Designed miniproteins, single chains, continued (5). Designs and how they scored, part 95

Each design is a single chain, and the fold is of that chain. pLDDT is the mean over its residues in the fold that is shown.

## One batch from the design tools (miniprotein)

Design m19300
Fold by ESMFold2-Fast:
Structure m19300 (fold): chain A 74 residues (1-74)
Amino acid sequence: ALEEQRRRILEAEREGRVPAEVARHALEALEAAEAGDLAAATRHLVEAAKIAYEEGSEEALELLQEAAEAIVAA
């Protein structure tokens, strides 16, 4: 689940579908979640969401929702 979500984030960034800073924070959130640091994971997701909202990237917001759901399901 988390590895599949990581792949999706990297693919979206490579294709220019999401801002690089959003992808970076989303990847850091997944890494923190894998390490069991849910507070750090949440902080990175919040920062990514702020950037996505400010840039008006609906696709980035959708990707972040999927990342959050994957973290909760893990």
Scores: mean pLDDT 84

Design m19301
Fold by ESMFold2-Fast:
Structure m19301 (fold): chain A 99 residues (1-99)
Amino acid sequence: SLEQDKSQAQSAIESGDYETLYKLVLDSVNKYLNEGNTEDAVEFASFAIDHAFRLGDLKAVEAIIEAINEVLKKYPDNFGLQVTLGMGLIVRGVLKLIE
């Protein structure tokens, strides 16, 4: 479920487990897009970015961006995911400026 995926991503971010975070984002976003569910894919990815940003965790944001970039290779025209990537890039830029 979306709430279980969100909970797992939050746990990975809070534990600094960036490898698990990358795999969770990659697998969950692909799962939702394979089902034709762009709304849940965007909601999940946006949740992960927002949570990482709230914690000031640049490495978590970078892991999420890498996973989204990988999904976009399969779904290059997915507008919602492209916008979500844009949000992640802005957040990454902000966190790099305050390091």
Scores: mean pLDDT 90

Design m19302
Fold by ESMFold2-Fast:
Structure m19302 (fold): chain A 78 residues (1-78)
Amino acid sequence: EKELYERIRKAFKEAVEKVLKDFNLPDEIKKLFQEYLETEDPEKRVEIAKKINELLKKYGIDLDKVAEKFTEYFLSTD
């Protein structure tokens, strides 16, 4: 169970980092994703996620394309 959790966490982090690189996101959004990855508090994670969504919408970033690329990277992580 611990090994599964660590593997999922690593895959998630790597997928996020690849997505951030591919979409060349503004530093403001990159900082929020970094804060999200470093946060252990579920309540704080929800607040950060809301802020990320608002900024993605403001910058006109296609959330479906981001989700597609994230899924591709997440599932391809060994």
Scores: mean pLDDT 73

Design m19303
Fold by ESMFold2-Fast:
Structure m19303 (fold): chain A 63 residues (1-63)
Amino acid sequence: ARVLLYEGTTIEIGDEVEIRGPEIPEPIRATVTGVDGNIITIDREAPEGAGLFKDGKAIGRVI
């Protein structure tokens, strides 16, 4: 999936992240596989609009 990062968020390839959303019954763990400015790629698919979290902080949203 692709994720739009919030302003001021720092993330790197290999970082572990968590996907949460109302359509997701349990949080999904994913790894960052690509970074292109404020858009990142993760190794899991997720519904558009789901939140991306790192260390309990919201860092972006699935697009």
Scores: mean pLDDT 77

Design m19304
Fold by ESMFold2-Fast:
Structure m19304 (fold): chain A 74 residues (1-74)
Amino acid sequence: SKKEKVLEALKRVKELIESGAPAQEVMDEIARLLKEHELSEEERKKVFKIAQAINLGDREEAIKLVEEMIKELE
């Protein structure tokens, strides 16, 4: 389902952040999520907040935001 595919993509983003992947690699995965999935306006806003946290170097906030989005979709 659409929800399961978005959840899988969010879990991949979380895994990259937790593994210490470079910011560019995390941003590339976020860009893929936005490109390959039709997201609601609310979901897009949440993904942009995750991207902003990564760009600011706030990986703890990025993980928190990803976990909140995963929890809301489960």
Scores: mean pLDDT 85

Design m19305
Fold by ESMFold2-Fast:
Structure m19305 (fold): chain A 89 residues (1-89)
Amino acid sequence: MEKLKKAEELAEEGSKKLNEAEKALLEGNYEEAKKKAEEAIELYEEAIKLYREALSVAPPEEQPKLLTRIIATEINKIGAEFMKSLAEK
């Protein structure tokens, strides 16, 4: 329960940083966009780690929900990596 809440909080903070990266990119602040995208990636990686730890001890009936959370966070991380790539070009 507690690890799941922490993972959700980290994923939410990651999404906040990704939104900040997008805003910076639209404003032409490429260095800030890259920095915020990197922060989002780190937060998503920590969230994924905690979700996977929760999955390793979860009963079979709870595993599909945790897998869905992991997949969603991995997709968001790919988005942040793409944003970082755009800021570097």
Scores: mean pLDDT 86

Design m19306
Fold by ESMFold2-Fast:
Structure m19306 (fold): chain A 73 residues (1-73)
Amino acid sequence: MNDELLEAVEKITEEVAAIAKEIPEADILDSFARMIRWLAKKQKDDLDSLKALKKQAEKVLAEAKELAAKAKA
């Protein structure tokens, strides 16, 4: 379960990085996503911390997707 949460955070951060390559306004969100990924790796044995970090990563991804949607027609 902890490894699955860590993998989910890594996938989310990769999606944010892909958006940031196309949308410069998302660069700050990519930086936050990278920090969340680093913390998730450090706290991989703490299930509650991983769940909290996954929720934070999901929030960052949602904001990045909103910026991408506004940049597209």
Scores: mean pLDDT 80

Design m19307
Fold by ESMFold2-Fast:
Structure m19307 (fold): chain A 85 residues (1-85)
Amino acid sequence: SMIEERAEEVIERLKKSSDDERLELLGELDLEVSGLMWSNRFPVEVQDEIRKLLDQAYQYLEQGDVEKALELLREAFRKLEEALS
């Protein structure tokens, strides 16, 4: 799916990025995901769940825990894909 391809792209970019680039990329992703959720009229509960995962991923990146951040991003992409199915 398009979401699965995008998830793989973002995760690979994050793995190869500097700390500053990771935070910038996650900020861009947050705007992209928010727009996608709005345009597809996601239920508020689903939007809140995905936003919490992205917020937690950002906090882990700030702490230098890249692996935990990637785990949370994979979960966010899974929920995004399920909501678009």
Scores: mean pLDDT 85

Design m19308
Fold by ESMFold2-Fast:
Formats: C-alpha cells, structure tokens, sequence
Structure m19308 (fold): chain A 112 residues (1-112)
C-alpha cells in the first residue's frame, strides 16, 4: 500500500490498528527523506524544525487514533516533498509548513 493510498483510505473509513501503524511508519520514512533533502540543499534550519514538528504531530495523531489527522499529516509531508522536488522557493515551503503545522496542532488540541 502506498502512503497516498493509505491516507486516502483513512478519509473513507476508520483504519485498522495495522493500517494506522503502517501509515505512521510511511509518514516517518518520508519525513526522514525530506530532512535529508533539506540538509543536502542547504535550506534554512527553520524548515528542519517544522518538519520535526510535523513528525511529532503525526505520532500524536497516531496515539489518539485520529485517522483523519494522521491522513492530513501524510498529505502535508507529500506536498512538502512535491514542493522540494519542484524547487519551490524556500520561503514558500516555510509558509506552507508553518500554516499546515499550526492547523494540525490546533486540530489535535481540539481532539483531546
């Protein structure tokens, strides 16, 4: 199952515990790839900090068994990778991640 496929499934129905664990694993693997690209391209430290925060929010969504928030974390990671691969300006990536991380954090606090 692909990361995008599992994230889409999470929006359609509740995930099993095995599917939820697999989705988190794939999100964290993608985040490590994103961090490597940020370091390789010598991009700002603020991007690394936001990507690390995204990883923490994904772990929290998994802990709460919130499949929709976990799917949203997956979409944010995929869009970040797409922006990096498209050589988007660092400021655009920063603004996207700041807004996405803030929204995820707010929604996670509301889910508690």
Amino acid sequence: MTLAGLARRAEERPLSDEERERLLELILQLIQEIKSKIKEQNLPQELLDLVNELAKLAVEAHRLKDDRLLAEAARVALETQAMLDANSPPQQILEFLQNAVEDLRRRLEEAK
Scores: mean pLDDT 87

Design m19309
Fold by ESMFold2-Fast:
Structure m19309 (fold): chain A 62 residues (1-62)
Amino acid sequence: MREKEAYEAAKNKDYEKMREILESAESLEELIRIAKAMAEAGLSPEKIAELAAPVRIPSRAE
């Protein structure tokens, strides 16, 4: 479900979509699944952590 959306967004380098998906996560388990899908698409763990870190409100991080 969201795992597929996260994978597609990561494949397309759609950072806005990735942030939206991460922000929509309502549980730690869901966040982990999303992050795993992004890693499977070839994103580095550092990049995933960077995208996830400011996910709450408007972020200045890139």
Scores: mean pLDDT 71

Design m19310
Fold by ESMFold2-Fast:
Structure m19310 (fold): chain A 100 residues (1-100)
Amino acid sequence: SEKAIEEFKKAIDKLREFVKSIASDEEIRKLFEELGLSHLIEKFLSGNIEVKDLVDALTFLAYFMQKLSKDPEIKKKLEELIASLDISEDMKRMLRVLLE
């Protein structure tokens, strides 16, 4: 669905902004390298994530959140962000399962 792809892209971009608010560019680069996703580093940092990259970007976000899973303030901010997104409830549930 074109609408589902658009919602997914909006969610990934907001989650990207969230990650950049809590991590340095160097920390982000290191985690992409650990996942073998170095080809996405510059696209992620610049906000130029393409539709073909969305699944790999979500994989990075899930890995990033797993590394921070012990911080209750980060978990709370992530839930507040997901709840505030202008996307379907099905998409929000998917993000909660993968990121929380």
Scores: mean pLDDT 84

Design m19311
Fold by ESMFold2-Fast:
Structure m19311 (fold): chain A 85 residues (1-85)
Amino acid sequence: SVEERKKEIEELVEKAKKYVDKSDYPLLDRFKDLAIKALESKDPLEAEINLGMALIIRGVLKVIGASEEAIELLDKVIEIVEESL
């Protein structure tokens, strides 16, 4: 269900917080919100736009030095969203 996938996304992002600096938490929270919006969207175009914005935040986190463990967890979130579209 969408609710089960949403909970999994929330748990993965919370786990990713252990692998980033506290100052980067707002970027992780923005990533989470965008991924959830993509998952919940009834419009395929709106879903793709929100997923695209989540991918941009992932790219920013990688550039500013988020650990490989954090990025792997975000990639699992992206996989959940993509498989649900």
Scores: mean pLDDT 89

Design m19312
Fold by ESMFold2-Fast:
Structure m19312 (fold): chain A 55 residues (1-55)
Amino acid sequence: LPEEVVARVRRLLAEGKTLEQAVIDAANELLKTHTPQEVSEAVRAALPEIRAAAA
């Protein structure tokens, strides 16, 4: 799950989205197939990788 967050955020960043919008959009996509609790946990676990991808 954290890997799916990272992959979606990287794709959205490549599209020209800001880091904030990329994270929000990635979370909303995952909410279609996962619970809010699972998505929240995945985003938190993915934060270090997301920050590295945005740097």
Scores: mean pLDDT 79

Design m19313
Fold by ESMFold2-Fast:
Structure m19313 (fold): chain A 58 residues (1-58)
Amino acid sequence: SKSEEWRKYLLEHYDDLTPLQQKVLGIRIANPDASLKEIAKKLAVSPRTVSRTLKRIK
C-alpha cells in the first residue's frame, strides 16, 4: 500500500526531511485514510500547507 511506501521513505530519509514533513508522513502512516483537512487540524496548519509538504516529498 502507499502507506507502507511512505513508512519506508520516512525510515530511510528521516534526517533529510523537515520536522513538518516528518509529522505529516507520521500521521499518514498511522491513519492512511486521513484527509488533508484532518492532518492540517492535528498539526495546526492550513490544508494548503499539508498539500505543499506532500508534493515536496515526491
Scores: mean pLDDT 78

Design m19314
Fold by ESMFold2-Fast:
Structure m19314 (fold): chain A 94 residues (1-94)
Amino acid sequence: SSPLTLYTAAALHVAGAWFDIELQDERYAPDAVAQLRQAIELAAKLRESDPEAARKILEKARELARKMQEVFPQYREEAEELIEEVERELEKLE
């Protein structure tokens, strides 16, 4: 896929996760996890072609995963796993 296509898809998944978290309804927490996971995977694919775009997606995903820990305490473990995955991907952008 083109870098623009990957970035657009990742940005849409970030937006979806943001919306799920803003609803503050735990029924949408599994979707927020899935959206963030997809954004992280797409950012990993972006790394070689557009590392700056990949970093922006990863930093926003980390912000939302941290917010998710506050909004959905019962999904704290899943949010922590997402944060750890983001940190590993960010290290590859050095």
Scores: mean pLDDT 89

Design m19315
Fold by ESMFold2-Fast:
Structure m19315 (fold): chain A 95 residues (1-95)
Amino acid sequence: MIDLSKLSPGQIGFIIDALLLAARGILFVAEKLNLPEEYIQKIKELVDEMEKLRDKAKQILAEDPTNKEEVLKIYEEIGKKLDEINRIYQEAVAA
């Protein structure tokens, strides 16, 4: 288990970027596989929400690079959205 308490706020920001890249990858694969439009639209909406959260994290770090609490909160929200994207993707592939 990675101890997030040992990471810098900037390192958490890097992980947020990596999670968004993973979510975009799932969307790309879903579109390439021609999954039903309803599933693609749900994944796209979650990716758009994750992008807004990532931009908020960058703004917070630009204003206060030591603000670990707010960046961790955004990391947790992004993680939950990525979990939902994975769930939707698995349902679409099984259908």
Scores: mean pLDDT 86

Design m19316
Fold by ESMFold2-Fast:
Structure m19316 (fold): chain A 115 residues (1-115)
Amino acid sequence: DSVREDDEKMKPTLEALVEEVVKELGLGPVDYNNPEDAANLLLAYIKHHKIPLEKLAQIVLQMVDLSEEEKQQLLQAAKDGDWEKVKQLLIQISKRENDGRLPVKLLYVLHLNEV
C-alpha cells in the first residue's frame, strides 16, 4: 500500500506540526486523526495567520478529486467567507475519502507555503 506507506512516513512530521500549532494557538488537546478536530485546527490556523479561504479552496481542488457540486460549494463558501460551510465541506470530504488526516495534510501544505 503505497498510500499507506507515504502516510506512515509523514506521521511524525504531521504530529510535530499539530503539537506546534496547538501550542501556538493556545488550543486544548486535538485528535488530528478525527476529521472534525482536524478541520477545526486547520481553520483556527488559517484565521490566526490571516490566510484567504480561497487559498485553502485552491489547495483542496489540487489535492482531492471533487465533484462539480463540491467544487462550486467550496469555491462559493470561500468567496463568501462562510467559515462554517467550509468546515462542514472539509469534514464531509475527509469522511468520503476515508482520510481523517486530510485537514492536517492541508495545514502542512499551507505551512510550507508560508502564507
Scores: mean pLDDT 78

Design m19317
Fold by ESMFold2-Fast:
Structure m19317 (fold): chain A 89 residues (1-89)
Amino acid sequence: DEIIKRFQELVEKLVQGLKDAGDDGLAKATELLGKQMLDLVKEASKTKPPEEVKKAALPLLKKAEEALKKGDYQSAQVYLVKAAEEVAK
C-alpha cells in the first residue's frame, strides 16, 4: 500500500532526524509512537478502499513531509499523528 509505505518512510526520516540532532530519547519515543500509528493505518487499510485511505492521509502526510524538510520535527510528528487518526475514522 502506497500510503503505508509513505507513512513508514516519514516516520523513519523523523526518527533519523531526531537521532542526528542528538535527541536519542525523543527518537525512541517517536519510534514507539510511530509503530502504534502505523498499526492503526494498517488496520484501517484492511477494511477501507485504498482511495479512501489515500484521501484521508495524503494531505497530512504532505504537511509532515514539508515540516521534515524544514527540520520542524515537532510539527512533522503532529501531522503524522493526525494522518493516522483520520485514516482510523
Scores: mean pLDDT 81

Design m19318
Fold by ESMFold2-Fast:
Structure m19318 (fold): chain A 65 residues (1-65)
Amino acid sequence: MDQSVLLALEQLEAKVGLTASDRKELEEAASRLPPAVVLNAIDLYLAGKISGRELFRLLGIELPD
């Protein structure tokens, strides 16, 4: 995985209090996407521009409704 993506996930976990399960899911999904896409999605979420569900959707994670 890209180091910038790993750092962004670390910041997201620290900032919003992700569970270990959520962090693992995000890390696995992020490894399948271009780093720029992952970084942009995380940045939008941290800026309050998108919801957590929208963040997961952008990263290709299917959440139960």
Scores: mean pLDDT 75

Design m19319
Fold by ESMFold2-Fast:
Structure m19319 (fold): chain A 91 residues (1-91)
Amino acid sequence: MEKVKELLKKGIEYVKGALEALDDPERAIQLLREAAKYFSEAQDLLGPEAEPALIAVGKAIRYVQSGRDKEKAIEYLKKAIELMKELLEKV
């Protein structure tokens, strides 16, 4: 259980970092890829409940790379944070 909590907390930190760094798309994408790694490890331990957050991070990366839909990137990043915080409360 401690391992899952640490992975989720680290993933959330990286997503928050990416949200603050959206004015630097390359940096934001690097931070989001780190978040995806932590969420993927959490999925391996927790099961499919972590998958929606991993999907949300992936969608955010695509919107940041396109440069067109910054608001959509923000929406998916916030959704990922909410989903992971819910999991933290249950673990």
Scores: mean pLDDT 80

Design m19320
Fold by ESMFold2-Fast:
Structure m19320 (fold): chain A 65 residues (1-65)
Amino acid sequence: MVSLEVALDLLMIGAEFEGAEVEVREVDGKTVIELRGLSPEELERYRKAGEGFSKDTGWEFRLYE
């Protein structure tokens, strides 16, 4: 069950990564956010942003071209 806090964090991520295809998964009790359709420049930028979010939320971010 997704808490209201987690739902708000997901909305914030959607705003941050506008234009990317976002998929949310749960693997072994861990929230995994996958982003697809990124350019090489967007990969570097979103990797840095995702690292910040991962540090704050504990979520794993996976980025694809």
Scores: mean pLDDT 66

Design m19321
Fold by ESMFold2-Fast:
Structure m19321 (fold): chain A 74 residues (1-74)
Amino acid sequence: PISELEKISKEIKDADVKKFVDETVKSARQLEKLGNLLGAKQVLESGAWIAYKKLKDTDPDLAKRFKELIEKIK
């Protein structure tokens, strides 16, 4: 899930959304490093959902990829 979010981030044209997604990835990796796997999963899921909401009107194809990632994370 984290590596998939990193791949999607490379395609984000909106600088603010890209920064948010990059920070979400960083936070999730730090939580994994601390052994907080549940926290990492929650950060990834909420971050992907927020990114979906921000992009659905401006980049619907990219937003759909975030929605698919959320379903994969559960």
Scores: mean pLDDT 79

Design m19322
Fold by ESMFold2-Fast:
Structure m19322 (fold): chain A 68 residues (1-68)
Amino acid sequence: VSDEAVEKYIEVLKTSKDPKEIKRAARLLGGIGHEKAKEALPVLEELLSHPDEEVREAAREAIEGIEA
């Protein structure tokens, strides 16, 4: 995965209003183990307070994956 792809996923976390897109981006960032994905940690922590329970779960899993 390229740095550009990681940045795009982080942008989706910040700007998307679609819970499905946010969940996908969070899970991709958590699963790929890319060093740059650590830049998403502050946004993922904010998503732990998101209204959508599935978004909160995806953010938690992504944080666990990135910090592993």
Scores: mean pLDDT 79

Design m19323
Fold by ESMFold2-Fast:
Structure m19323 (fold): chain A 78 residues (1-78)
Amino acid sequence: EELLENTEAFVERLLKKAEEYYKQGKYDEAINTLLKAAIFLQTTLLIFEENGYPQEHIDRIRKLIEEVNKKLEEVKKK
């Protein structure tokens, strides 16, 4: 699905940007970037669930949400 592919590509770009900020010690910018990814993924998850998208697609979005949340917790510990 185009929406799933676009979502995954966009989130990958945000995760790379957050990693760059983190390596530079810009923790607030890293957190803001990860929050943007989380909001985007949560919105996409709602669209998928409300429109009866395949469970495989929903599971892939949920895994990305878990990854983003894990990175947020790691940054917040600094």
Scores: mean pLDDT 83

Design m19324
Fold by ESMFold2-Fast:
Structure m19324 (fold): chain A 97 residues (1-97)
Amino acid sequence: KLSRQEFADEVLKLFKELREFAREKGYDLLAKEIDEFIKELQELVKQNASIEELIAEVDKGMARIDIMLKITSDDEELFKKLEEAQEKLVELKRKAK
């Protein structure tokens, strides 16, 4: 089982990788939105939010990113990177429960 801190660290790593990929591709507005979500998630971790609260926030953040990508981009590599991130998130949530 992943601890709350291990779950938070792995999720933050995942979103940071997605942010850097978006930035490298020139999707600066998407990268900025992901960065704001990272800051929101870091604040929840600092405030000792439960694992259930962290999972709920991560699911909301991922849904916002998915919607933004679908309305602003047709980049196949970026969609593939998001799909990989979503798959990793499912596994992380499974290990945290």
Scores: mean pLDDT 81

Design m19325
Fold by ESMFold2-Fast:
Structure m19325 (fold): chain A 122 residues (1-122)
Amino acid sequence: PRPPPPTTDPSKPKNRSKELDFLLNEVLNALLAHPDAFIFENLVPTDLVDPDFDKRISNPLSLTNIKNRLLNQTYTSADEAIKDMQTMFDNYLSYYPEGSPYRKQAEDLRRIFLDLVAKLPK
């Protein structure tokens, strides 16, 4: 079975909807299914992080926050969602020092994210 071809209209590109669907269904769901994803499921795990985390990180983000933004149609393009996901990983990598198990988990999930995003429909 072939999907219906999109109407070729240079004033109304349809790629964004497919890209956002891919990010929600393939990228975000795969990341949330990972056993180490618990550190990203909530904005700040209060029992495990500095209460000043949100002050040290100017744009605090979680996988749940990004998923809700995708579901609420907050993102107008896939680039906005990808940038938020990159910011989330960068926040954790800048906050946790080398040798932290949370930094290792963040690096592992970021590698999975980058592999999945490379498969994004163009």
Scores: mean pLDDT 67

Design m19326
Fold by ESMFold2-Fast:
Structure m19326 (fold): chain A 63 residues (1-63)
Amino acid sequence: GNVCDSLPPCPPGEAERELQKCPAEQRAYLQALVDQVNADPEVPQGCRCRAAVLALRKLCAEA
């Protein structure tokens, strides 16, 4: 949608960098969630990186 087009581009590896800030024991589970978001056809390709980063920040900030 229009929201994704108005956001600045997500830098390469941004989701991976956010994942590396998470506890090591949770990374496999969180990587699977990132992969699920990237494979979700309901999430526009331009939004996938942003959605993954926001999810990781929420989950890891609460750890």
Scores: mean pLDDT 68

Design m19327
Fold by ESMFold2-Fast:
Structure m19327 (fold): chain A 56 residues (1-56)
Amino acid sequence: VEKVEKYAKEGKAGAAGHYASEEARRGRITELSAVAVIMMTRMGDGEDGALFARKG
């Protein structure tokens, strides 16, 4: 966003871009991670592929 443009003019586009990307990833990944953790907790640390697993 605007902060990225200002940092680009100063020659620090990489740092500004990294922060912006991190915020976006944290938001989405946090929600997905929460769901994954809940599922893992209910099933335990067992393989979630039990329905499709053919290991016996």
Scores: mean pLDDT 50

Design m19328
Fold by ESMFold2-Fast:
Structure m19328 (fold): chain A 65 residues (1-65)
Amino acid sequence: SLTVGDLVAIIEKLDLAQSLKDTLLGFFAEHPDVQALVADPEQQLLKVKGVGQKSAQKISEALKE
């Protein structure tokens, strides 16, 4: 099963602006429901301020691999 630590590792490896990575990590610290994220990653990621469709797709694809 995916943990918050796994999410942190995946996000840190992605080619995203550091400010966006910091925002994502803050969001997951406040919303640690990893199962909801895995079930519908694009929909959950779009709730994060500064995450657009392209970034949501990139992160979603990384979570599926």
Scores: mean pLDDT 75

Design m19329
Fold by ESMFold2-Fast:
Structure m19329 (fold): chain A 87 residues (1-87)
Amino acid sequence: SLQAEIDELKARIAELRERVEQLRKMGAPDDLIRKAEQALRDAEVYLNLAINALKIGDVEKAKQYLNKAREALDTAERIIDEAEKAV
C-alpha cells in the first residue's frame, strides 16, 4: 500500500539522519555531510508532497512524489556510503 511505502521512507530518512550525525562526530568531510543533508531535505519535501497528494485522493501524484523521495534517499545513501569510507 502507499501508506506502507510512506512509513518505509520515513524510517529510512530517520536511519540515514542518524548515520549522518555519527559521521559528523567522526570528522567526515563537511562537503559530503552538507550534500547528504541536502539530499535528505529533498527526500522529506517529496515525502510531504506525497502525503498531501494522498490526503486529497491524488494517487498518481502520490506515486510520482514517492518515486522522487526514493531517488533522493538513494542519492543520500550513496553520499553517506562515500563519507563512511573517508573516515
Scores: mean pLDDT 91

Design m19330
Fold by ESMFold2-Fast:
Structure m19330 (fold): chain A 91 residues (1-91)
Amino acid sequence: SEELLEAIEKLEEIGERMEELARTQPNTPEARAEAAKLQKEVAELKEKIKEILDEAEKKVEELAEEAEKNAGEGAREVVEKYKEIVRELAK
């Protein structure tokens, strides 16, 4: 979804900036305030991403149950692999 992509892109941008701050370790009050703000934004984005992924995981579980009924256990393996990818994106 657009919301998920936007949230991930923003998280990547924040991650890059936090890495720069960690590497350079600026000792200014402005840099410390920025780091604190970025940490809060990361927490908020993680919650948003997790909510979107939980919705997607429920739908994937429904599809897995349906596929298992019709195509056997092999279909569930494919769905589980997809769920693992989705969960990894939430970390």
Scores: mean pLDDT 73

Design m19331
Fold by ESMFold2-Fast:
Structure m19331 (fold): chain A 114 residues (1-114)
Amino acid sequence: SIEKLETLIAESILNAVRIFVEDPSRLLEAEMELGVAEVALAVLLTVSKREKDEETAERARKLLDIVTGIRDALRARDLPALKAQLRAMKKLVNKAAQKKLDDAIALVEAAIAA
């Protein structure tokens, strides 16, 4: 279901952020979690195109671009850029996924303040 895919995407993003914030040397593990989100988004895009759901297809494309931005921010070790990408993602997902992204944003904010 679309709801399960969006939850999986948000959980994978939260896992990537948690791994990276806890230990930036574990960048490859964080990128593997982003890979899970990209696979889920590719499935969402394929399903939405098949169902002719243009709104969900556009949303999935924007989310894929944001995951690329998250990966770039992690590689650059740019926590403010990471936070900006997470906030952009939050605007495009359902309420359950938004809660997971709020947890990810809170972890990044705590790391910036440290």
Scores: mean pLDDT 89

Design m19332
Fold by ESMFold2-Fast:
Structure m19332 (fold): chain A 81 residues (1-81)
Amino acid sequence: SAEDEALLERIERAAETIRADIARMEAEGVPRSVIAHFLRGYIQLLERELARLREEGAPEEVLERVEAQIAWLRAKLAEVE
């Protein structure tokens, strides 16, 4: 649906923003501990969003996209810890 497509676009845009922010922090020499704290915060927020979307009956495509974002953030967290 148009609503599902708009939601998917918002999820992708948020992912791009988070990735750009992390890259900027790394380029600016922000301490790894601070970046790790930021990543943990985003993981928690996205896990809560994923749970809410599941309860609301969001399409599998939307759920998979959020799960992929969480996986990327967890992988990135492992690199900075």
Scores: mean pLDDT 85

Design m19333
Fold by ESMFold2-Fast:
Structure m19333 (fold): chain A 74 residues (1-74)
Amino acid sequence: MEELIEELKEKMLSEDLEVVKEALEEALRFAQTADKETQEKILEALEEAYRQSSDPEIRKLILETGKEISELLK
């Protein structure tokens, strides 16, 4: 589980926008079937990726995905 989340975070920091989009879609699908503890870890990984990214397009995609996962916690 931790390795999968870490790998997704690394892909979110890729220079290839398509790789980033794929990683975010994969993270969202994973979060939809995960328990709350795992959902919180995914959100934490997205927050780390957001802080490390300097690309406005990538940051926007991370925020949008994070918002959707955050709604699952309510």
Scores: mean pLDDT 81

Design m19334
Fold by ESMFold2-Fast:
Structure m19334 (fold): chain A 80 residues (1-80)
Amino acid sequence: SKLEQAKAAFEAGFNALDAGDVDGAIAAFNQAVSLAEQADPSPEKDALLAEAYSWLSFLYQEQGNDDLAEQARQKAAEFA
């Protein structure tokens, strides 16, 4: 399912962070968001979107991309 693919992409984001690959983590979390958005509505989908956007907000903030960090923060709050 799209939700299962989104969870796999979300896990890939943490694997990238463990390897010190911040750009890879951002790419993986954005992929998790894209896949989750295509899934049928569910509490699991909303939880995954909230968590993925929270990580994106943090990582964009660390890169100094304040606009993307704020957009991700607002999206995380929307799904929480």
Scores: mean pLDDT 89

